# Designed miniproteins, single chains, continued (3), part 52

Each design is a single chain, and the fold is of that chain. pLDDT is the mean over its residues in the fold that is shown.

## One batch from the design tools (miniprotein)

Design m9783
Fold by ESMFold2-Fast:
Structure m9783 (fold): chain A 89 residues (1-89)
Amino acid sequence: YKITEEDIEAVRRAIEEARRRGDEERARLLELALELLEAIKKNEEEEKIKEILKELLDLHFETVLKRNPGASKENIEHAKEVKKKLLEE
């Protein structure tokens, strides 16, 4: 799949909409997703792409936990394990 300027503009538009709605967590996630897409399009080094992906996953899990205050300890530990596996491969 080829990342295009149109794809990048769509994410930028989504960021603006999230901010307008006061959804700062979503805006921050989309900002990191935009940074990831731009890094891939520019063919940045794998380590830089991994760093951005790690930040995106960290923020995503933080947002999920904030929006699901009733999440069980098992669900939290499972999410951490999935993140670890994705970043270690």
Scores: mean pLDDT 70

Design m9784
Fold by ESMFold2-Fast:
Structure m9784 (fold): chain A 80 residues (1-80)
Amino acid sequence: SKAEEAIKKLINGEPISREEFIALLTEVAGLSEEEARKIVEKADTDGDGKITPAEFKKALELLTEEQRQRVIDAIKKVLS
C-alpha cells in the first residue's frame, strides 16, 4: 500500500511526499483527509512538498495518543 511504502522510506531516512504522508495518516492513523491535510501543511515547514523523517516525527506530536500509537505499531510491523 501507499502507507506501507511511506513507512519504508521514512525508516530508511528518506523523505516522503505530502500525498504519501496523507495516505499514511488516513490509512494507518485513521484521520479524515481534511485532518490529514492540516497535519501535513504544519509538518512541511519550508513548503517544498517533502516531509523529512524529522518533520514526520514532529508531526506525530500533533496526533492523539491513539492515532500516534497506530502509526508506531505500523512502523514496528515493517521493522519486524
Scores: mean pLDDT 82

Design m9785
Fold by ESMFold2-Fast:
Structure m9785 (fold): chain A 85 residues (1-85)
Amino acid sequence: SAARAQAAATLRAVADQILSRFPDDPEAQALAALVRQLADAIEAGDLETALRLAAEIGRRIYEMNDPELLELAGVIDAALSLLQD
């Protein structure tokens, strides 16, 4: 699906952006890895795994309470919304 491919590409870009903004933060590295796993699940059409990973990512963003990560959460949510059609 073109929509799934676009969502996966957007999420991979978000993961790269997290690593670029927080290069030496192990929590940010773990978050980026989860975002990449989410991209893989979406591309594979595994919506159950994608929803579980999105919930884990949201919890981590909340725990870190960083304004830049809260902004990236909106991008992740927008990417997930591409799968609802």
Scores: mean pLDDT 79

Design m9786
Fold by ESMFold2-Fast:
Structure m9786 (fold): chain A 89 residues (1-89)
Amino acid sequence: SVEELIKKIKEMLDNKEFSHELLDLLLELYKQSKEAFIEFLKSLPKEKLRSLRAFLDLVLKEEGSKLDEETRKLIEEMLEIVDKILQEK
């Protein structure tokens, strides 16, 4: 469920567990509901948003050439949303 995805993502962020599992959970949340993903990001403190932004940016820089085009595009879209929310806070 969306609620279980959000709970696990929050746990991983709190533990600073920036892994492929975190990426997969974020992608799954975004694919299931862009609205829930956006509201989740808005609920996060600015510190956690900056950490998540840094993680997504790092994935694109280090793994971008190994990602399929669809996944790369989704990560780029997610990063743009994070940046927009950070700018508006």
Scores: mean pLDDT 86

Design m9787
Fold by ESMFold2-Fast:
Structure m9787 (fold): chain A 56 residues (1-56)
Amino acid sequence: MDEIEKFKKILKDNEAIAEKILAADPSVTDAQKAEIKALMKKFNESLLEEYKKRLS
């Protein structure tokens, strides 16, 4: 469904922006960056599943 694909793209674009911000921050360690990225991916997966349920 086009709507789901558009939402997925928004989530991916937001992840890319956040990764650029994290990469530019010297106060955040690589381990912390990895943890934050993992949490963001899990949160975005949950958002996508809720969005799919709302479309059903």
Scores: mean pLDDT 79

Design m9788
Fold by ESMFold2-Fast:
Structure m9788 (fold): chain A 74 residues (1-74)
Amino acid sequence: MQKELNELIGRVLRVMGLAIDLALETGDWSVLEEVGKRLTELLQKYENGEMSFEEFLEKLEELEEEIRALREEA
């Protein structure tokens, strides 16, 4: 459990770091707000048992890909 939690925290921090970096580069802080909202929703679903650990990691990976796609479009 603790090792899995550390992996989750690391992934969440990575996603937030990418969002902050993109916001700083583009000047569009709405990206950070949107990513923060999505992370909060995912975390709430996981805590409520609506989502497995593996599914949560998969959704975080999807969010990373969305941020990278936005960076390519910017």
Scores: mean pLDDT 77

Design m9789
Fold by ESMFold2-Fast:
Parts: structure tokens; sequence; C-alpha cells
Structure m9789 (fold): chain A 87 residues (1-87)
């Protein structure tokens, strides 16, 4: 279901975000660095997230969603990413 896709996306997004934060904390990423990662969706779509390091934190600069995803589903995926990164 789409709810299952959104839940899986949330888990994958959180894992990727935490890894980026660990790389910042370990000095592997520095302020001004840009990183991009891709989360595949079970429906054949994908979410591409671009982040920039600012003051020791990953800040989302872009979210691109590719594939057969409805406007409402795109909004939910984007909101999940923004809410998670703002916490």
Amino acid sequence: SMDDIIQDFRQQFQSGYDLIQQNIDNGMLRDGDTVQYTIPLDNGGRVIITLRVENGRPIITDIRIEGDISPQQRQRLTQVARDTSSS
C-alpha cells in the first residue's frame, strides 16, 4: 500500500539522515559541503534528497520525487522528509 511505502521511506530517510550527521560529527563532512542520496520506492519510483551542511547540521536544500506518484503522495513524502529533518 502507499502507507507502507511512506513508512518504509520514513525509515530509509531517517537512516540516511543519521549517517550524514555521523559523517559531520566525525569530520568527514564540513560546513558548505553538499550531499545527495536516493531512496528507492517499492512502486518503482525514487526520492532524491539534496542536503547542505550548515553549522554542523544537514539542511535539506532540494527534494525531487521521480516515478508514478500522485500529487497527494508527493506532498506526504516531502512533508515526512521536512518534518524528520526539522526535529
Scores: mean pLDDT 82

Design m9790
Fold by ESMFold2-Fast:
Structure m9790 (fold): chain A 98 residues (1-98)
Amino acid sequence: GAEHLARHLEDVAEGLRKWAEEYEKQGKHEVAELLRRAAEHLLEAARAAREGDLSTAIKHTEEAIEYLKEANRLEPDENIEQLIRILEQIRRSLASLA
């Protein structure tokens, strides 16, 4: 249900925030900023999903995916690629509830 998807989006956002901190420590400021932007969009997606605004949740999830694709182009990372696939599955699940 929407609550389960919202929690998953929040968990992904927390993971991205921690990865952004690690990239920042490595001097990879551009990648870190993209991961932070993706995390913020996922938190907005989670909030919208909890409120039953599935269209807004989908839009924010799609924005997060685009930031992650940009991050992966600058610094290829199998973990980012896997996360994009997970978020695409969450987006499809949100669309199925809409």
Scores: mean pLDDT 89

Design m9791
Fold by ESMFold2-Fast:
Structure m9791 (fold): chain A 62 residues (1-62)
Amino acid sequence: VKFTATLKRDVPANPDFKKGDKVTGTYDPETDTFTLTNTANGATVTVSLEEARRLLDDVKEL
């Protein structure tokens, strides 16, 4: 599925993802991972479901 969300904390060791950044995301059910794109800078990161639960707030499904 595709969604939008806001980062509620910094992504560790990734300077392109900071608390308060707005992201779009897609979910891959084969790997149980989320690919996040920062809307301000276009950077992408792939995170696990557990990481996504810790990082994301205001999740809205598209």
Scores: mean pLDDT 81

Design m9792
Fold by ESMFold2-Fast:
Structure m9792 (fold): chain A 107 residues (1-107)
Amino acid sequence: MLEYEIETDVAVDEQNRKRVKVTFKVLSTPELGISVAEAVEEAVKMLRQYMAQEGYGANVRLIVEKKDGEYVVTLEAEMVSATGETQANIDEIAEKVREILKRLEEE
């Protein structure tokens, strides 16, 4: 099974704007590294398309690191919103990312 974690951080800036940051990390062996990267890339496409359609501005960052023969993939998405709806949308996005990884594991 792939090991992964999803974190959501919410902060209010000096202009009283709500900022939401989603961090997704996956640990994988070298053999699974490519498949994990492909799954994360598809998740990024879905996330980007969703944010664009919903009118949220977002910066998406993908980081791939190799540590002791394992690949660590980190996806970060940062949005700015003044409404509580952003939190609910982030939870839905996180669930979709988990579904993509589960599909990859069933390969």
Scores: mean pLDDT 58

Design m9793
Fold by ESMFold2-Fast:
Structure m9793 (fold): chain A 76 residues (1-76)
Amino acid sequence: SDAAIRARLDALLAALGSEDEATVEDALVQLHILVQDHPEAVRADAAVRAALEALTGHPSPAIRRAARQLLAQIDA
């Protein structure tokens, strides 16, 4: 349901803002799956886009790469 997708996006958005790198990495993996299953819902979420744009400046190279790849997938 759309409500369940929104709740999942809200939870992932909170996790993307975590100070724990493992939590951020897991959230990026989950978001990648959600983009494959529900691309329109993710594309419509301006807060998720803003969080991914911020993560392109993260200290971790793995997090920066995953954020850039997700932004490219959302825009495809």
Scores: mean pLDDT 87

Design m9794
Fold by ESMFold2-Fast:
Structure m9794 (fold): chain A 73 residues (1-73)
Amino acid sequence: SELAEKMRELREREPDIEPLKYKPTADTTKEDILNFVRENAHPEIVEAAVKYLESLGDDMSALLSVVGNLPKK
C-alpha cells in the first residue's frame, strides 16, 4: 500500500522517529482519530495515512493499531 511504502522510506531516513501516542476515550469517533492524524502525524505521510484509515471502515481496534504505528511530526 502507499502508506506502507511511504512509512518504510521515512523510517529508513529517520530511524529514530517516534510513533504517535493516542489515548482513546469511550466517546472517541473515527473523525476524532482522522483529525488527530492530520494534526500530529509526520506531514509526509498524513495524506496516505488518512486515505488508508478511511478505507478501513469503522473497526476502532484496527484504526487505533494503525495510528499507534504512524510517525509523529
Scores: mean pLDDT 81

Design m9795
Fold by ESMFold2-Fast:
Structure m9795 (fold): chain A 69 residues (1-69)
Amino acid sequence: SHFEEFVEEVLEGLERYAERHPEHRETLEKMKREIEEALRNKDWQRVGELLAQTLELLSEVEAEERARR
């Protein structure tokens, strides 16, 4: 499904972010595992919640990067 493809792209993005931001690696890996678990359980509400939390985290990471420039 389009939603599953989107989730896969998000998980790939988390791996790329962990490479650039090793200080956030543990948190990003935890988020990835939780999303994968929710996806296996077909808990779409939980997947949506975790995706929202992940986007918020990535937004904070980007804000920190901008503040250091």
Scores: mean pLDDT 78

Design m9796
Fold by ESMFold2-Fast:
Structure m9796 (fold): chain A 96 residues (1-96)
Amino acid sequence: AAAATDEGIALLNIGAVLLAQGKLDEAEAAINKAIALLGSNNPNALFLLGAILSQKGNLASALALYSKATEIATALNSSLLPAIKKNLAKVKQKLN
């Protein structure tokens, strides 16, 4: 539904702003609500959640989210793909 999509996009934008402010728990809550409205296959939502979890030090979860976001963004030929791949590579470098 259009209303659920608009609310989901607004929550992605709120989550991105909260992430930029370092409010990681609030950002995670906003992005999880966006995923509930937009579905679990939204590459922007998965990318933002991966970025939040990476900053929280949850590198394994961030890796899984960026990998899934890469697969979906590739299938959709998404303009987000280079940014997702760059962050995926950074997380892989931090994992020992």
Scores: mean pLDDT 86

Design m9797
Fold by ESMFold2-Fast:
Structure m9797 (fold): chain A 72 residues (1-72)
Amino acid sequence: MPLSPRQAAEVILEVAKKAPSVSKEDLEKLEEAVRASADPATAAEAVVRAMSVVQEAGLGDEVNAELTRLVS
């Protein structure tokens, strides 16, 4: 099943929550962006932001594995 942009952002956010290097403030801001995404464009921006946070935390592989598993 294809993930909606909001669902993808939620998956990335869950991976970020597991990283001790990601601040609670950054997680809260990402969660707010996901909740505020009323349209696909806003949800896509939340995905981009969440990806940046997890990549900076060194979790790019974790995110790719989770997204691949959920799409499959």
Scores: mean pLDDT 74

Design m9798
Fold by ESMFold2-Fast:
Structure m9798 (fold): chain A 70 residues (1-70)
Amino acid sequence: MKPLIYLMSNKYDPEEKRDAEEVADAATAHALKAGASVEYTEYPTETEGAKEQQEAAKRTYEAMKAAEEA
């Protein structure tokens, strides 16, 4: 699975998904360590906003991740 999809599926602001680059990178690295085969090792990095929006990205990622597992 790809956290990038989680963010895009629930995120309503494309700008916020770019701010989540670091959150996605950490989540991707963790998933890869667990044996996941995720394609995106880095979110679209433009750093347009700030990491302040990463909290919203975390929520989106958690919701989508729970949906896939449930």
Scores: mean pLDDT 48

Design m9799
Fold by ESMFold2-Fast:
Structure m9799 (fold): chain A 93 residues (1-93)
Amino acid sequence: NKKKLYELIDQLKNTPDDDKRSELRRQIAEIEGLSIEHAKYAIEKGDYETAELIVQQILARELEARGETELTSEEHEQRALEEVEKLLEEAKK
């Protein structure tokens, strides 16, 4: 899982084609066992969009496991952005 994620992130960073980038982001979101560590790695690589997708996927799985009210895709995206911003602030200190 971890090796596949890092390989996809590396490919994404070196891929200028929008269609290929979208496919790579989709594959990243489908990876089982995503953790906050993966999001931190994406931030280190300067890929905040990948970090956002990772956090969004983690939040979605956590809510499903708890049986809580399902968030909309937009709400998941907004929360992921906030978590990425917090990780950036922490890394800057």
Scores: mean pLDDT 67

Design m9800
Fold by ESMFold2-Fast:
Structure m9800 (fold): chain A 99 residues (1-99)
Amino acid sequence: MERKAAGVLIGELIRAANAAGKSDTAIAMLDLAVQVAEGKLSPREALRRAVALAAEALGIDAVRAAGEQAVKTAEEMYGPETARIARELLEEAIREVEE
């Protein structure tokens, strides 16, 4: 569940970074997603780093907007439990960046 939720969140952040012309940020976030897939990094830690990168490049409001799209996508693809986990992970990562 957490890996699927974090994957959707990171995917929407990559999409937002590419749309904003921040390709270096998008590539860095893609590398984090690959590290999760290889078992080298936890989904929570990868998302925390991805949110920090996206917040610096795009601003926190863009991160929140991408996160809301990711929660909706997670519900459509994997159901309400994965969407709930995605929201919890997003709020935790944003809290870490704002502190």
Scores: mean pLDDT 86

Design m9801
Fold by ESMFold2-Fast:
Structure m9801 (fold): chain A 74 residues (1-74)
Amino acid sequence: SPDVETEVKILFLLISASTNIWVAKRNPRYREEELKAAELDIQHVEELLRQSTLPQEVKDRLQQQIAELRQEIA
């Protein structure tokens, strides 16, 4: 379904954000740059969720994952 394609795209962006956070933790020289990249990926996910027709339960779960990633950046 179209919602599955949107969810897959969101999952790829969340993996990208998680990877950028992981790289930032291992490479202090690039920490600020990598954390900014993760922030942009998270913002893109938030925009996709806002525009999507995904069930509210799925949106709530993904919003919780976003909150956890934002806590990692802080």
Scores: mean pLDDT 83

Design m9802
Fold by ESMFold2-Fast:
Structure m9802 (fold): chain A 98 residues (1-98)
Amino acid sequence: ASPAEQRALVGIKTDKSAPLEKIEEAADEVEKEFPQATVGLSATSRSVFIGAPTFEEALEVAEYLKELLEKYGIKAEIFPVGSPEAVKEEFAARQRAA
């Protein structure tokens, strides 16, 4: 499927001071581990966007990337991106359950 058919359900925001090269390395590592996921990088916002067939798969990939970034000393925060309201509600429910 084209990247447009896999909606970016989950994003990861990093600190503006984070080295872009380390974020790119982490994104490449994630693409190798999760070939079914679509990974996009925004250099301007220091954010990575993850699209997958399901919200649960997108969240799993996002959590993996967050842990990898934290090993590089980069603080990361997971957030819903451009998704239908139902996906945003699901994300909020999971955050409340944690």
Scores: mean pLDDT 70

Design m9803
Fold by ESMFold2-Fast:
Structure m9803 (fold): chain A 75 residues (1-75)
Amino acid sequence: MEEELKRLTAAMHRVVLEKERERGIDSPSLDRMEARIRELEAEDPSIRELAEEFRGLSDEELEELAQKLAEEYRA
């Protein structure tokens, strides 16, 4: 469960990061987040596969997924 949540969260963060940069948001904090995501993707290539699936989601669906994952991670 926890490993799956970490994997899903990393994949979702990848897509959100790409969306934020597409909107013109670029900061050192986003660069650090991307470095961490790249590290996780290098350890587990399935994170990249999940990110491809999440890229198919609308912005509203991504926000809903992010909220759900945040709730599960905090619980």
Scores: mean pLDDT 75

Design m9804
Fold by ESMFold2-Fast:
Structure m9804 (fold): chain A 63 residues (1-63)
Amino acid sequence: MTILTIEMPNEELARSLAEMALQLGLAADARVEGNIATLAAVDPAGVRQLAEMAGGRVLAEEE
């Protein structure tokens, strides 16, 4: 399980990323503070793809 810290363009998109990743089973846990989402990724590639499609960027990745 990989912890991803992702900067989204705004808080709405950060919350949407967290909700979608949890609903799709791409993450087991998610936390949002402002426009930053921190996810415990089950599928790190899937989470990165969702974030990048919405204009997000990965700030940190911890395995």
Scores: mean pLDDT 85

Design m9805
Fold by ESMFold2-Fast:
Structure m9805 (fold): chain A 68 residues (1-68)
Amino acid sequence: SLADKLYEYILSLINDPSMSPEQVKNAILWLFKNTPELSKEEQLEVLKRIKEAVPEYEEILDEVAKEI
């Protein structure tokens, strides 16, 4: 699914040592803005799945959730 592809891609950004948490946040916001096929509810579910996989990113992911 599109949600699964975005989940995998966002995890790849988080696991990229050249990416800061702020750059990851901005990249996620850009991806969601440019993926109108994914509803807000589906975007929030992707963020929830990432938070479960990478709990250390909770603060950043909660900031993304507030902006969408």
Scores: mean pLDDT 88

Design m9806
Fold by ESMFold2-Fast:
Structure m9806 (fold): chain A 79 residues (1-79)
Amino acid sequence: SMEQERERILGAARRLLEEVLENSKKDKEATIKALRSTAETFRKLGFEQLAKVAEAMAEAVETEDIEGSARRITDLLLG
């Protein structure tokens, strides 16, 4: 069902953000800058939805709001 697919994607997004936050511990500012640069690259290539996902990942690192950012990423991926 669509509900099962949403829950699966939400769980994957949450796990991805947990790993990104853990990896950002050595240099939070560099991680945010890299993710924002990735978003700019995706946008220049015409991949607007992927750019928004990268921006949501950068916001998660900045705010440490995994749940809010995971929900945003899920909504972006499912339309």
Scores: mean pLDDT 87

Design m9807
Fold by ESMFold2-Fast:
Structure m9807 (fold): chain A 80 residues (1-80)
Amino acid sequence: MGYEEALRLLEQARESSAAEARTLSEQAARLLADADPAHEGIANTVLAMGLAGADAKESGDTKAADLYFDAAIELVREAQ
């Protein structure tokens, strides 16, 4: 259940402002950690990628931002 919601939040972060993308990435990481404590490493990696994506958006590097969010989304899909 938490994985599907985390995917939705990361997809929304990809299309959002830098500030919103940061908040959505933090929410997605929390949902992943809550869904399965054994996957804490995945939650931490998704958070790091989401924050890097938000930073790329802030600097205007939309290509780098998209790559970070796409990588985070793929990690969550693999973790299901």
Scores: mean pLDDT 84

Design m9808
Fold by ESMFold2-Fast:
Structure m9808 (fold): chain A 91 residues (1-91)
Amino acid sequence: PSEEQLEADIDVALILIITAIAKISGNVTDEMIDRAVELAERALPHATPGQLRVIADALEEILKLAKKNPKVSKESIQRLEETLARVRAAL
């Protein structure tokens, strides 16, 4: 695989780890959202359609948890929604 494909594989794996931590803890932070968004944006131009679906599902789970947490900033929620929309548009 190319360096770009390997980087996309790693980024997807890290997004899944963040999603798992959020689900297990029942808590999502602005830092976790910012990291997931960065990873998704970096993976977006190199991800396969299968990887894009995985990213979209993971970001949707993070978004559901974020909307339930009043400590999460509105700005982080908007950034996550915008990134999820871009991932879905690439499908």
Scores: mean pLDDT 87

Design m9809
Fold by ESMFold2-Fast:
Structure m9809 (fold): chain A 69 residues (1-69)
Amino acid sequence: LEEVRREVEARIEEATKVLMDFEGWPEEKAREIARLGLRNAVQTRIDLYRAAGVEPPERLLAALEILEE
């Protein structure tokens, strides 16, 4: 769980920096959008696994839980 949290936080920070650099958004807005984008991406992957009749990996479920805190 802690490893997944660290990975989620790292991905949010990477996306935040990209959005600030190229879009010129304030850090708070960039971080909020980065977090929302990652949450939607994780949810979509989970939905695709379920649609394919395959159980989603526990790491994806843990990531979604962290992103919904």
Scores: mean pLDDT 81

Design m9810
Fold by ESMFold2-Fast:
Structure m9810 (fold): chain A 64 residues (1-64)
Amino acid sequence: MERIVIESEVFDKEVAEKVRELVLQLHAEGRLDETEVIVRAKSITPEGAEALREIGALVDRLRA
């Protein structure tokens, strides 16, 4: 299993959008099920947290 680690000081909406693009790219390449994406941040904004929840729902839909 491949592991991708994303590190930031603050997980905001911009960082979340990059994570969403990565998820969609991995799905398009057939690698989403073979890849573990780990996000490490010291803090998270409310907008980042909401976007992260949306990304989780997207992953669930793409794997269904």
Scores: mean pLDDT 81

Design m9811
Fold by ESMFold2-Fast:
Structure m9811 (fold): chain A 83 residues (1-83)
Amino acid sequence: SAAAEEAARRAKEEQRKRAEEALERGRRAADMNPSFEPLLEQLRDNIRIWESGENAEESLREAEELAKKFEDFMADVEEIGAK
């Protein structure tokens, strides 16, 4: 139905917004610590797979786990910078 299609589209737009925010945090993390470059590449790959619709649920889960690693690192950087 049109309502179900619209709900799915909104969910995908929300997920895309979170993906873009995660990529931005990942770029900042990689700039500060080059060891994050492989994780940033993995995040990009999982987002691409999610957008393609192939194993979307698993790719989204992996992307969210990677995004959390970048979020935790950036939070630690901000805490150190506040001291």
Scores: mean pLDDT 77

Design m9812
Fold by ESMFold2-Fast:
Structure m9812 (fold): chain A 114 residues (1-114)
Amino acid sequence: SEKAIQKIKELIEETKELLKNSAPASKLFMLSSELRRYLSQVESLDEELKKEVEEAIEKTGLILRALMDLMGGLTEESLKAARENIRELEELGMPKEIIEEFREKLKENEEKLK
């Protein structure tokens, strides 16, 4: 569907803009969910658009996973996973402001386990 491809392009651009600035995790979750929904409606994407989609999904997935690990289960294992996800996000070049927000949430959850 041409409509689905157009929507995918719009969702990618919105995701890229959020990733350049402070990214509300809930908004990234909603965008990722919609992006996956529209992807299921297309048989194939051109290689350029496919790479952009895969990059956007990977980056948002790491952010959402870090948020879930910090919020879902306050265990030593979940905190370790959150630290590793934050490190991977930093290596991928996520904005410093987003990395700092996740580091602060990690510190808060570490205090709760003391």
Scores: mean pLDDT 70

Design m9813
Fold by ESMFold2-Fast:
Structure m9813 (fold): chain A 69 residues (1-69)
Amino acid sequence: DLEALVERLLAETREPARNANPEEVAELTRRMIKEVILAHPDPEALIEELKNGGPALKELAREIEEELK
């Protein structure tokens, strides 16, 4: 499920990478998820699914919607 995948990726980026801090890793991960959603044939459907998730997923959905405008 996409929602579970997104939640897992966000959780796993809480720790610092070898040469990046956790904030940079989290930002990169959010950008990667956004690119995947925008490349999907129906990005609006995925955004609606993110809105049903936790607070972090709702924030991500809001950011993607702002870019689609």
Scores: mean pLDDT 67

Design m9814
Fold by ESMFold2-Fast:
Structure m9814 (fold): chain A 75 residues (1-75)
Amino acid sequence: SAEEAALVKKIEELLDALEAGDADKAAEIVAELKANHQEKAISFLQNRIEALETSSSPEAQAELALYKQALELLS
């Protein structure tokens, strides 16, 4: 759905900000997600973490670390 696509895009922007070390932008996105989409964002991240844990690739491990960091900030 359009709402799911918008949520995914926002989470991707958070992951990009975390990878770039942009703490201010990451904090702004976390605040927005907590205010409007906290439950759905947490659920999405948990599902992605579960899927990524089935992969042993270095890329999946790096992505997993960012997803876990995002989940911690949203919890």
Scores: mean pLDDT 84

Design m9815
Fold by ESMFold2-Fast:
Order: structure tokens, then sequence, then C-alpha cells
Structure m9815 (fold): chain A 87 residues (1-87)
């Protein structure tokens, strides 16, 4: 289904963000998470998903984002952030 395809693509892009999390600031990571969610939402609207399907997609994406934040942000150990320069 279109919903499953869009969610799968969102998860793939989230995985790519996970692989590069140590190269990003907290602000940059949150900005990228927001961008990925907006891209998925735009694709869903363009694909003609119903309001109920859009709500289900939003719920699933919010759940994935929550788990990402829980695992990687903001409670990441300091040692996982390699700073070349202080702020």
Amino acid sequence: SALERILARFRERLRELEENFDKLSEEEALKELTRLALEAAREAVAAGLSDAELEELARAMAEEIHEFIKKFLPNMPEEKWVKLEPL
C-alpha cells in the first residue's frame, strides 16, 4: 500500500540519520527529523491517502521519532559526540 511504502521510506531515511548521528548536533538532528516527517507527509498527501490513513501514518512516524530521540537524543552519552571545536 502507499502508506506502507511511505513509512518504509521514512524508516530507511531515519536509519541513515542514525548512522550519522555522531556527526550532528542535537539541533541539526532534530531539524533533520522534522524535515523527514514533512517529506513523508507531503508524499502521503500527493499519493491521495485518506484522513484516516494520514492519521495512522502520523502516529507511526511519531512513534519512530520518539524511539529515535529516546535512544540517540537528548540522552546520548557525551563520548558519542566527537567535537572538533567547542561551540
Scores: mean pLDDT 73

Design m9816
Fold by ESMFold2-Fast:
Structure m9816 (fold): chain A 63 residues (1-63)
Amino acid sequence: PVARSVEEALEIARELGFPVRVVVYIKGKEVASFIARNEEELRAFVTGLLDSPEVEVEIEKFE
């Protein structure tokens, strides 16, 4: 699932359950990924990134 706001990212991650993989897209291109172990890590990472309208993040269950 793709999130365009911090609130969307947190809602998706809560539904999937931590840990989650976060994939960062800028202008439709994958540029980075990381693993968020909890809400604090996810919030801290995506808060600055999602201020740009060109950035989206995909949240996936990390297994």
Scores: mean pLDDT 82

Design m9817
Fold by ESMFold2-Fast:
Structure m9817 (fold): chain A 84 residues (1-84)
Amino acid sequence: VIVKSDNPEELAEKIRKLAEEAGIEVTVIIDGNTVVIAPKDIDSLSDEERTEAVRKLYEAAQKAAKELGAEVIGVPTDLDPEAA
């Protein structure tokens, strides 16, 4: 999940905390105003576990973005993104 914020470090910490509360360990990368967050050890997860972890992470990112006034600019899509 990719989120843009003027305070990417605070946003990253908020999302990580929400993800941990949901039982998901995350890897966080901050590049300028962009926060990239993914489930930790995603390659060790089954397809079903990966999809569920990504959905929970997206919900955590959306909640944190709403609370901190940030914008979610990228989501993992298992569905055709051009169909929207």
Scores: mean pLDDT 71

